# Ledger of designs, part 53: designed miniproteins, single chains

Each design is a single chain, and the fold is of that chain. pLDDT is the mean over its residues in the fold that is shown.

## One batch from the design tools (miniprotein)

Design m1821
Fold by ESMFold2-Fast:
Structure m1821 (fold): chain A 82 residues (1-82)
Amino acid sequence: SIAEEAIRYAEKLAKEAGLSDEQIQEVVDLLREAFETGPEGAEKAIARAQEISPKAADVLREALEYGRKLEGERVRQHIEAG
């Protein structure tokens, strides 16, 4: 799923940013919650990630943007293939 691809991307970015395993797990949990709740939930998840660290918030924003780009690409591919 797009959410799982975005989560894998977030885990990679979080490790590269030097977040702890505990912080990475919190970011993953917030990202899953954001995908379930939509735009308002995404803003709340970003605010909560900012409370963990600015790096956690940046990772969450990047992962959400990546997920949105993947969704747009899949919709376009489906239209072009049909």
Scores: mean pLDDT 78

Design m1822
Fold by ESMFold2-Fast:
Structure m1822 (fold): chain A 106 residues (1-106)
Amino acid sequence: SSQSQSLMDQGTDYFKSGNYQQSRDLYQQSIDISGSNNSTSLNNLGSSYFGLGNYEQAVTYYQQSISIDPNNSLSWQGLSSSYSKLGNTQQSDQYSQRSQQIEQQG
């Protein structure tokens, strides 16, 4: 909806300014109002958790994003970065390769 989109846009503005808690809250409100999750909203929520240093939660939302849209290269990159922060280099490398493959298909 236009209300959901407005909340997502506001969340993105807070994200760009480094206000990750406010961006998380707005992205969550956008998802709640939409009545359904979408890949972009889940990616954005994952990215806000990543910005907060909550890498386990970031993984959860990036995985949900990919289950909706497996071609969301940003979510694969988010998984790669999150697993890197969690010390899992093998999964980080696998997800980075997948992100690159998808970007090359566009």
Scores: mean pLDDT 88

Design m1823
Fold by ESMFold2-Fast:
Structure m1823 (fold): chain A 74 residues (1-74)
Amino acid sequence: LSQEQVDQVIKLLEEIVKRAKNGELSAEQVEQAIKEAKEFLKKYGSTLSPEQKEKFLNLIKELEELYKKMKAEE
């Protein structure tokens, strides 16, 4: 993976977090996004810069908190 490709994935994850915060995603979609993000980190985490990895981990954490809140509201 190039650094540009990693930055694009981070931007996509940022957009997913934004849409989840706005109530535009179902709990199922948020769960899938978390799973895919963790799988990406497992496969490519060693190629991320420390800054990219920290940002990516923080975005996953935000999605996990949103998912927990969404499930509690069901």
Scores: mean pLDDT 83

Design m1824
Fold by ESMFold2-Fast:
Structure m1824 (fold): chain A 67 residues (1-67)
Amino acid sequence: MDPEELIDRALQWAKERGDEETVRRAEQLAEAFRKGYEAAKSIDPGLAEETARFGVRLIEREVERAL
């Protein structure tokens, strides 16, 4: 799966499970890590993938805190 798709899937999960504030936080994280992914992709594909994975983990953490 494309690393960008991993971020999008995590955001969709947050939208299904979280309240309005959790979704807003998840959207901010998704935006930040999509930008980080694009910047890293031009330097090192491995760093880009790792950046996307960290974004996913942070989004999951925000949803878990709201449960």
Scores: mean pLDDT 79

Design m1825
Fold by ESMFold2-Fast:
Structure m1825 (fold): chain A 74 residues (1-74)
Amino acid sequence: SPMQQTIMLFRALSLVSGAEFLVDVYQKTGNKQAADQAKALIDQGNAMLPELQAIDPAFAEKVQKKLDEIQKRL
């Protein structure tokens, strides 16, 4: 349904935002737990990509690019 699709898109955005925040914490403090949590959120986001691609390919590409950029900072 359109509502379930909207929820999934917001979930993907929340995972990206959380991972970016945790990578920022890691880079500023050296906190390894923050790095590990960021990696877990990136893995969750990557697991959602096939469904996101089916819903909105352009949005899925933006999410994948952002997750890749965040991963490179770890």
Scores: mean pLDDT 88

Design m1826
Fold by ESMFold2-Fast:
Structure m1826 (fold): chain A 81 residues (1-81)
Amino acid sequence: MEKFIEEVKATPLEKLKELVEELFRDPDADLKELAEKFGVSTETVILLRQLVRYGELGAELPAELQPLYEKLRAYVEELRK
């Protein structure tokens, strides 16, 4: 979780949306290749894959990240339309 929080804060929202879109289109994509492509850890890719698959990360986020989380969640719902 600490690495995910750090990387999500440091990564532009548009880049996070691109990663979410890749995970939505190919849920079984190679996590290491996506991590290298987007400049994040495999932990971050795994947690965002959980958001795409289940609509939640499976962990409580700090209040400061809730607006970002809601934007990513809304983007996943848009991709499903």
Scores: mean pLDDT 78

Design m1827
Fold by ESMFold2-Fast:
Structure m1827 (fold): chain A 100 residues (1-100)
Amino acid sequence: MTPTVQQILQDVRDRLQQWIDQAPDMTQDQQVQRMRDISVQVSVLVDRFIEGTDNTQDIRIVGDVLSRLNVITVDAVRDPGRAVQQAQQTVQWIDQVIRS
């Protein structure tokens, strides 16, 4: 894993942790909107990274991040409790990937 992907993962991890910490004080609409904002910002970072790299493993890792953020966003609309659990699991997964 390149240092650039590690930095992207750390940024996503910190954004998700902040969202988790703030979720109990947010309405469902606020949870959905903030998760969409995170997904858009991360998509821009991922697109810029993919344009500059041939590392297929790193491309797959950032693709997996986007897929996980999409699942959390969908869950936030349908089942906010599940969205928080998915976000927590995603943070744990990112921490494990960074340590690997």
Scores: mean pLDDT 84

Design m1828
Fold by ESMFold2-Fast:
Structure m1828 (fold): chain A 85 residues (1-85)
Amino acid sequence: SKKFEAEIKLAMARMILAVTETISDDKLKSMSSSDIQSLISLIDKGIRYAEEAVRLDPSLREEAERLIERLKRLKEKLESILKSK
């Protein structure tokens, strides 16, 4: 069902956020440019999952928007680190 698909997509976005948010600032600064770029790509995938979840089930909008905001802030941080290399 669309509701079940939406919940799975939102769960995937949540998992991506959880995994990436646990990486320390010092660790991120020591990572290679290619590893940072891989994390940015993963975050972009997480944002797409959350956006698709809202399209499939609009009742998930509030939770998805919170996840998207957190993922976007993390992406901006990673892009800043990448530019510093």
Scores: mean pLDDT 89

Design m1829
Fold by ESMFold2-Fast:
Structure m1829 (fold): chain A 108 residues (1-108)
Amino acid sequence: SLEETVNEILDLLEEGKIEEAAELAEEKISDPQVKALAALLKEGELGALPKFLESLKELYPSEKLDVLLAAAYEVTGDTEKADEIKKRLSPDLTARVDEIAAKFKKLR
């Protein structure tokens, strides 16, 4: 299902496996924007990560996706958008955003 595919992509991203997540999205998601952004991520263009997650959110929104999207915004310097999401999250999920952002920073 689309839900299972999106959740698998999000699990890979949470582990910092950006290239594997992008490859899975390119193979299983038919959306042209997702495919184009996945191709950029496979080339190491981490700046594409927020738009990639925004495109996945339009297909299947979830709290886990919002956590990953907030982390992606922090890593790419969009602190205002990250803070907007974090205001809607519990303290435990906000801590998870910081943990995931730290993983993404190590991939630069």
Scores: mean pLDDT 87

Design m1830
Fold by ESMFold2-Fast:
Structure m1830 (fold): chain A 90 residues (1-90)
Amino acid sequence: MSLSEIKRQAFIDAVGIGADAANLALTTSLEEARKQAEEMADKVAENYRKAAIEAGLSQEEADKLAEETRRMALGVADLGIYAAELDRQA
């Protein structure tokens, strides 16, 4: 798998996690959604760190990809959770 393919898949998975967290915020609680979003983001970041190393990338490049993936997943999740919080206040 190339770096571009790894980054593409990381983007898709991060967006998916964010959407799942937003749905959890609407159907459960904001606290539970945030907790699960952090756990999912940590797992996906570690998976892509390992995938990058297996693909022959340096430890530094793998760590950077993992950090970017985690930040993206949490960013999308935070946006979705915030939208759910506003909906609960309406």
Scores: mean pLDDT 81

Design m1831
Fold by ESMFold2-Fast:
Structure m1831 (fold): chain A 61 residues (1-61)
Amino acid sequence: SREEIKKLLLETRPELGFEDEKYLEEIVDEIIKNVREVLGLPEDTTDEEILEIIKKSIELG
């Protein structure tokens, strides 16, 4: 979920904890967009599938 990704971002980048919640949402949206474009994912790939890719990347470090 988006909330889980925000939590992982704060755990990996604690400096983001000084930012507004809207800023974290914008970061999540930008990451989703960048992952979709960089990996050349199909147009039918859901945001939830992209969030799972992001989550795995963060967890692996």
Scores: mean pLDDT 72

Design m1832
Fold by ESMFold2-Fast:
Structure m1832 (fold): chain A 110 residues (1-110)
Amino acid sequence: SELSDWLADQLDRQADRLLGLADQAAAAGHPDVAATLRAMADALRATADALRAGRLSVDQGIAAIDAAADTLEALAATLPADDPLRLELDLQAGVLRLVAGVLRLLKRKL
């Protein structure tokens, strides 16, 4: 469906952002954080592919975004309060929550 294709495109864009954060984490000396972010990006891309193939529902795609936001918030909490990466992870979690909220509104209107 058009909504499933649009959601899949959003998951790919969020995966790209997570890969950018993974590169920042690795450069900042957080290889464990980088590895988690790369695994999350792979999971979002797999979800996007499954949505395009009709193997997952829109609700399952939205749930994957919420799960990614939960993981980013948990990951941010492992970092010192003054670490710039913590703010970046929290901001990205907020972006994911916003995307999920917009998708829920679009689903209700269709």
Scores: mean pLDDT 87

Design m1833
Fold by ESMFold2-Fast:
Parts: C-alpha cells; sequence; structure tokens
Structure m1833 (fold): chain A 63 residues (1-63)
C-alpha cells in the first residue's frame, strides 16, 4: 500500500504508515524534484498491484 499526502497531512500520513503493515508514505510538495519522485513511486506501486491512497488535508478537518 502506498499512501500519498500533502505537507499539511504529514503527521496523519506518518501515523497511518506506522499503523498499516507494509505501507509506504510519500509527501507531495510543489517542489519539482519531489513531484517526479512521487509520480515514480505511484507508477511502481501500480505496477506491483499495490493500493494507492490519497490523503487530502481537507479530510483531516472533518474530525
Amino acid sequence: MLIVGDKEAEEVLKKLVEENKGAEGVIATEDEENGKEVYKKIEEALKEGKEVIFIDSSEIKKL
């Protein structure tokens, strides 16, 4: 499982990665190099048949 979050969701992403066995976490930023690495990780995860989950900071406010 690959979990992709924005920088504002970093704390929640970190906890979800720790609680989900075998999960990887990636933070998407506006940095161009980071964007390329995030895209590459998503592509690799999809090729391996892993689930890709996106966490939006807007969903954290619904707690």
Scores: mean pLDDT 72

Design m1834
Fold by ESMFold2-Fast:
Structure m1834 (fold): chain A 76 residues (1-76)
Amino acid sequence: LVAEARARIAALAERLAAAKTAEEAEALLREIAAVYEEAAVALARAQGASEEEIEALRERHARVTEEDLARLREEM
C-alpha cells in the first residue's frame, strides 16, 4: 500500500516537474495530496482506526493541503 502510493506520487511528481503552467502544477499537487490521503486512510483502517478517527484525519489532511497550496501561490 505505502509503496504503491509512493510510486503513484513519484509519477505525479515527474508530471509536476514537466508542468508548463501554475494551473497544471496546482492540479498535480492536489492529485498528490489525494494519494497521500488515500494511503493514510487505508493505513489507519488497517491499524483499527474508528470512523471518527478517519474523518478527523481527512479533515486535517484537507486543511494542510489548502495551507500548502496557499503557500505555493504566494511563492509563485
Scores: mean pLDDT 75

Design m1835
Fold by ESMFold2-Fast:
Structure m1835 (fold): chain A 105 residues (1-105)
Amino acid sequence: YEELAKRFYELSKKYRELAEKSEDPEEREILEQQSEAYEKTGEGERALAAGDNAKAAALFRESSDIYDALSDRLDSGGTFDGEVQSSLYRMASSVSRLAAERAAA
């Protein structure tokens, strides 16, 4: 969990740096949203490591919401973007469900 959280924080940093270097306001906004999604996922993984399953579930849902907004913004009408979004939602949903089950145990 700690290793996975660190990786997501590293991804968040990289996308924030890319946003800073972008002169296109639309591209910058997209990169900032991607950075935020990765940060939320990292926070969720850290919450799981700490045993805060309810917080982890909420954070992974927030990350999924950001990915949904990004998909819509990119005009993802292609199957590829839909599959990526579905995979991200499935991952976040699965982790959130696991966190909830662990809290009940």
Scores: mean pLDDT 69

Design m1836
Fold by ESMFold2-Fast:
Structure m1836 (fold): chain A 61 residues (1-61)
Amino acid sequence: MKEEVEKLVEQAEAHAKKMMSQNEIGRLAGYNLMVLTAELAKQKGDEESAKRMEKLAEEIK
């Protein structure tokens, strides 16, 4: 379970970074993807990955 969630988190992070590299709309989409991934991790009981994604989302400017 934890390994599956980590894989999904890593894939979501890669996609978010790709989206953010395109334009301002991509940055907003990347932020939303990170927030949604944090909620998914939290629902799966991976509080550590959820907090990590929330922090990354807050650091995006």
Scores: mean pLDDT 73

Design m1837
Fold by ESMFold2-Fast:
Structure m1837 (fold): chain A 100 residues (1-100)
Amino acid sequence: MTEEQKARIESLVEEAKRGIEKALKEGNKDQATFYLAALAAGYFILGKVDEAIKYLEEARKISDKETFDKAVQKAVEAVRYAVNGDYDKAIELLEEILKE
């Protein structure tokens, strides 16, 4: 991945953290679940697997199964593009999750 792609993923991780705090303060657990899934995907793409697992477990605890499964499916799609070397598409999908 390029330096610019890495910096954008790191920026999206920080955006997701801010989004989680805001969504939880507003009582929007569903949106917090999508932001936690995006955060986990971003950490996984950056090679920080332990952090990715931690935030995925937090998402599971605050959400129902349907919302969790939907959020994880979108996160997995972003990660799959990244592992295939398509970091631009992975970034696009992470940005889309953060708009949920």
Scores: mean pLDDT 87

Design m1838
Fold by ESMFold2-Fast:
Structure m1838 (fold): chain A 97 residues (1-97)
Amino acid sequence: MKVNVTFSEEEINDPELAVKKVEEIIKKYNPDEVFLDGSYPSEAAVKKFKEAGVKITRTLSDEEIAKPPAYLFGKLALKSSNPELKKAGEQMLKDVE
């Protein structure tokens, strides 16, 4: 069984709360793999999953997903010898701030 797990800011800042949540997930779902969405929890919480034989996979944060393809294309365009492409790249990077 695969389970998506999101930790709140409070759970990330309190390792004891994060560990409690991990123990509850293991007891209730007995997952083979967990996908961690967003912020990574404390090492103690991660260790509890590993000790239970659970595979941990980190997904991209909403901030990483929100980085538009224009950011990467803008960076590549700036390295181009084509003046029109370079100008387009500068505009793309300005639009993403």
Scores: mean pLDDT 67

Design m1839
Fold by ESMFold2-Fast:
Structure m1839 (fold): chain A 109 residues (1-109)
Amino acid sequence: SDAAFSERLRARVEEALTLPPEERARELAELLLEQARAAGRSDEELREELEEVLRALLAEEGRELSREEIRALSREEVLELLEAAVDKAGGGEETRLRARALVLVYERL
């Protein structure tokens, strides 16, 4: 049931927000993976979505990469860029938390 899944996800998000920052990022990464897998998304589809997020993050830094350029990157290069985006996330705590959670998701794909 979508309603039961949404309620469980909401409760887990609320609990995650009470955790220390490092544990919050890990819990959010696990929630994102559970949500994606419950939606029937493959690891390849998740990787493509993370590449799209990376493209958006790089554009915010004034670095525009095409979809072809992102797809030409190695797994290691994508991971390095995601980690650099975490370090440069001078935005609010929520932006840094999301960026760190995405790095942890990508490491598990």
Scores: mean pLDDT 69

Design m1840
Fold by ESMFold2-Fast:
Structure m1840 (fold): chain A 94 residues (1-94)
Amino acid sequence: EPREVDVEKLRKEIEEALKLHPNEPLLFTLASPREEEIERLRELGRELEETHNIEVIELPRGTSPEEARAAEAALVKEIEAGKPSKFLIAHLGA
């Protein structure tokens, strides 16, 4: 089980990565079975979408780890095709 996500630290890490790679699309993938954590990740994604032209993609509640992996793989192909940076949020099922 993953530890509680430090959203402030994560935000800084994402912003730093975007700053270091201004010409390279990046994919950030975050998965949690916890509703409170998903809500915080949604807030972070909204802030990043407004400030860094990042596309936020949320998978529906009850997503399996396999479905999350498949979605991540599809987004990697989009990044390789030169699409903008993406932030994937996966709400894993209990």
Scores: mean pLDDT 77

Design m1841
Fold by ESMFold2-Fast:
Structure m1841 (fold): chain A 50 residues (1-50)
Amino acid sequence: AVFQVTIGSGPGAVIKGKVVSVDGANLKLQDEDGKEHTVPSNLVTLIGKV
């Protein structure tokens, strides 16, 4: 499934992509360009299914 992940407490950075893996404190996403992003779970403010 594709998810939209918001990072930070300000305007935030929004990463839209497929969840590739969840490794304890980290969430790994693959965006629409096939790029992988590793996001610490403590920086995630919102996760929505799209």
Scores: mean pLDDT 69

Design m1842
Fold by ESMFold2-Fast:
Formats: C-alpha cells, sequence, structure tokens
Structure m1842 (fold): chain A 79 residues (1-79)
C-alpha cells in the first residue's frame, strides 16, 4: 500500500518534480547551444533533485520497483 502523504509532503514532492522538469528543459537548451559548462551545472542540479526524491520515496516506504526506477534514472544522470 502507498502511504498517504501530508499536504506539506505532497507540495514538496510536487515542487521537486516541477524543478526537475525546468532544469531538464534548460539542460536540453544548453546542449543545443553547445554550452557544456551549463549542461554540467544542470546535470548536477538534476542529480541532487533526483536524490531528494529517492530519499523521500524511501522514507515513505514506496514500492521497491518505484525506488529501483528512480535509482536507474540517477545512475543514468551520473554516467
Amino acid sequence: AVPELSPEEKEELNKLIKEIQEISEKMIEAERNGDKKKVEEYREKLIKKVEEVLEFLKKNNAPQEVIDSVEATLEYLKK
């Protein structure tokens, strides 16, 4: 069973997801422009945000399959 998140926890998770989307878009734009330094900066920010999501999911006893999916994303970002 997925535990119910508090309103504050739901807001925090939603903010993290939105930030990830915005950073991803900026990283793609930087890649198109050939700005390798900005790509690295946005990748580092994405890694930190994904790690925050992973910790959040672990604390809330998310299914292992969901945790594994997020960990796979993190590994991909770290290369």
Scores: mean pLDDT 77

Design m1843
Fold by ESMFold2-Fast:
Structure m1843 (fold): chain A 86 residues (1-86)
Amino acid sequence: MSLLELTAEAAVANGEAREAISSLEKNGIEDPLADEARKAIGQLKEKLEQLFVASLPEEAVRLMREIQELIKEVRELTARLGRLLA
């Protein structure tokens, strides 16, 4: 996966999660899962910022792997949030 592809995938995952959280809030639904999702997207943003300033290839590879895992986690949380609206 290229840096551009990873960044785009992370942006989509973040956007979908934020929309799901916003939908829960607008419908008056309070669930700890929303806080878990906010934490996961915060971690994703932090790791992307670290990747952008990484100077060593080995460090970049490690961060890209961590970001891929976080994207998966954010997407799983977003799907679970969507089920609360159904």
Scores: mean pLDDT 83

Design m1844
Fold by ESMFold2-Fast:
Structure m1844 (fold): chain A 62 residues (1-62)
Amino acid sequence: MQGDIDYDRQIRQAQDDIRRDPNGSDTAQSYYYVGQQYDQRGLTDTAQQYYDRSRQLDPNLP
């Protein structure tokens, strides 16, 4: 379908990074990236949760 994008792999990769170091600098980027993936799919509420977590870990991220 027109909106078929494989976000599952990207999200799982980011979740693995989060598991390795929940408070690391890489983890903040991973939360932000997952947020972008959900936002691109139109899941704005879910994306906002991940953006909030990313900013909590690194306030310099949008």
Scores: mean pLDDT 69

Design m1845
Fold by ESMFold2-Fast:
Structure m1845 (fold): chain A 70 residues (1-70)
Amino acid sequence: MYTKEELDREVRVALAEIEAAISLWTAEKHPELIDENIAWLRQRLAETTDPEERAVYEEAIARLEKLKAS
């Protein structure tokens, strides 16, 4: 069973994954939002200290940069 601390961390990582997914999905449907979504994710990354959460945001930023280059 998860401890409260482990559960809180898993919830934070899951929320980061949801934010990343929404940012990628909205940018695909509305390319004009790519720069705004990158800026938003960079702000979230700057406020995040957990390595797993940071990795989620870094991957999403990399995918948005690729989408922008396409």
Scores: mean pLDDT 83

Design m1846
Fold by ESMFold2-Fast:
Structure m1846 (fold): chain A 86 residues (1-86)
Amino acid sequence: HMSPDEQARELLERASELSDRAVEAARRGDLETVRRYYEEAERINKELMEFMRKTDEEGIKFDVSSASAAAIETAGTYATYRLAER
C-alpha cells in the first residue's frame, strides 16, 4: 500500500537535493545550471499537485488533514522560493 503523501514527500526530497546542487552551481557562477534546477523543481512540484488531484478525482482519498494537504502544496512552492534565496 502506497500513499500519495509518501510519494509526494519523496519527490520533495529530490527537489531538496536539486536545491543543494543549485547552491554549489551558484557559487561557481553557473547561472544556466541554477536555472535548470529551478525548472526541474517546478516540474516536480507540478507533478506532486497533479498526483494529488488525480487521486482525489478518482475518489481515492486518504483523509489527510487540510493542514497536511496545504503543507504539501506549499512545500513545493517554498522549495522553489528557497532555491532563489539560497
Scores: mean pLDDT 59

Design m1847
Fold by ESMFold2-Fast:
Structure m1847 (fold): chain A 99 residues (1-99)
Amino acid sequence: LEEALRELEELIAQARELKERIRAGEPLLTVEEAAAASAAGRGVALVVLNFKAELAEAEGIELTRVRLDEAEREEALAALDAAIARLRELIERGREALA
């Protein structure tokens, strides 16, 4: 359980870092970062972001230049906020189970 709680805290840290990059207006995301956001957020915007990253890779475009439009940014930020809240709830429940 302690190992799983540590992994959840790491996912929250990654989600917050990605949120700040998205807020900066031109998020530079790797395939790994997009996959982490998709796993944490589970939102439609993050699925679209993963699809764009896949296309960029297939066409030889640098993934560091993947941009979200304003609607995709708002959806991605909302999805990340929801994911962070869910992860915090899981950590709280896990700590209660360990006590």
Scores: mean pLDDT 61

Design m1848
Fold by ESMFold2-Fast:
Structure m1848 (fold): chain A 66 residues (1-66)
Amino acid sequence: SMAALRAQVEQQGAALGQQLRAKAAESQPYLDKARELSLQGSKSDLQTGNRLFGEALREIGKGVDL
């Protein structure tokens, strides 16, 4: 029935939302470190910040395994 399909979609959406929030939380330390290094403004720190930011995006992407 359409009601059963709607319930299934809502449950799947809730599960994905929980997974995304968990992966975002796991990635937060990398984002915080990248921000800190960017604020320091040195070439070496900016390179490290860019690397950590890329790692954070990769971890978030793993949580959205479609």
Scores: mean pLDDT 67

Design m1849
Fold by ESMFold2-Fast:
Structure m1849 (fold): chain A 72 residues (1-72)
Amino acid sequence: TDTYNKVYNDQYPVSYQKSKSKLDSGTISRDQLIKLANSNRSSVPTFKKQGNIKQAAILQASSDGIDQALKD
């Protein structure tokens, strides 16, 4: 829905930039980010089922942003 896409598009670049910054500074390990992304992604279906579309979008965007930061 519009709400999901709006929240996702807002949160994705934030997650990507924060993940890149933390990796570049050594504040977080790659393994810790992988675990965080997997944890957040696994919770997305639960929030969608609950009708919490905003939180589902935040967690999906967070996971995707982390994945992209790890590839770059």
Scores: mean pLDDT 86

Design m1850
Fold by ESMFold2-Fast:
Structure m1850 (fold): chain A 114 residues (1-114)
Amino acid sequence: MRVEIKVDGADDDFEVETPAGGGAEQRVTLTAKVKLPKVSKYKSTISEPARARPGEVAEVSATVEAYDENGNLIGKYTVTVRVEVDRGEVELQIESASINEDGTLTVTLRLRRR
């Protein structure tokens, strides 16, 4: 099973290979550093969980909007996670998406196989 992670505005695609096996539940944390002024607040919007069978694609996304101390939008990042299913059933969910004061973007996803 292959997991592709793409960040809007980043040149790098991240691939996470998961071991073959049924009934496994895995949590994966993606951390990316973006160049921003000091982040005071953020807002995250996370898509609904996705389910897919063999030959289908499960796709989830999260958008993180970063704001300064005056409430101005200083950055907007969309993380897309795509899983191509070769066998079994897959459930995919983004559990959290956040950005820290120093510009560290963190996305936690849950992947379950049946």
Scores: mean pLDDT 72

Design m1851
Fold by ESMFold2-Fast:
Structure m1851 (fold): chain A 67 residues (1-67)
Amino acid sequence: LEEEIARVEEEIARLRALRETIRKLLADPNTPEWEKAELERQLAEVDARISELERRLAELKARQAAA
């Protein structure tokens, strides 16, 4: 359980860092339009994965507290 929580927290941290990088590229006027379309899709996927992992993390922490 502890290892699973740590792994999920690490994955969330990595995805948050990736999200910040994508947002910077989208805000950069020098980023090509074809690349912006792909980055927007990646950003949506990253946001969805973060939400799923945060929900799972809450459940894991609740189970740990109950044990």
Scores: mean pLDDT 82

Design m1852
Fold by ESMFold2-Fast:
Structure m1852 (fold): chain A 68 residues (1-68)
Amino acid sequence: GAAEEAAARRLLEAALAAARISHVSGAVAWKQLIEAGIAPEEARRGLEAALAGDQEAAVRHLERALKL
């Protein structure tokens, strides 16, 4: 619902900010999105990139998720 979408967007924005500074912090926020079952596929791809240490790819996936 709308509340879940708003929560997902807030977590994606927080994860994007964290990923630009520290991919570890971003991974925690993205894990919470995936566990809630409300993350778009781009958020999952971003988490995978962050855990692999690919900060640049993680930021791109997360920015795309925020725009979709």
Scores: mean pLDDT 66

Design m1853
Fold by ESMFold2-Fast:
Structure m1853 (fold): chain A 108 residues (1-108)
Amino acid sequence: DMEERRRRAGRATYRLVRRMLEEARERNELEVAAEELEALLRALGAPEEEIERVREAVLNGEDADEVARRVGELVEERAEEHPELAEAIVRAAEAYETLSEKAEELRR
């Protein structure tokens, strides 16, 4: 089902981006996070106006949940035209969740 695949990509993106932004804020790396999201959205063919809005939101310290939801929606809308990239995002989110859990277990 194509609708299920789109929703899966959107949900995976939301989880990945939300965690990425929370960690980037803690480490003072929001500029790096903004560049990574800009590159992702550009690869998906998102309009430059939408990319600019996401970049400004990250750099202005907007709520991670709000930014992640917006990016997730943009990915969901473009998943059908970019199925390989959508699948890569899902795999990256799964890998990041596993890595994050293991990193937290290793912190003393």
Scores: mean pLDDT 80

Design m1854
Fold by ESMFold2-Fast:
Structure m1854 (fold): chain A 60 residues (1-60)
Amino acid sequence: SRREEIAKLLEERGIEATEERVEEALRTLEGWLRGFRLEYSPGLVRLAVDVVEIDIAAEK
């Protein structure tokens, strides 16, 4: 599932895959897919996880 792929990518980056972080990445991904009519791809999942990682690094 998309949630499992997001959780795996977070864990691979040393980030705890909490439900809140997974949901943030999923909302970002689904927003892009719907808003820009993009096709689902592993690259887009990685970018959505990048957003969560940046938010964590910004301490906010």
Scores: mean pLDDT 81

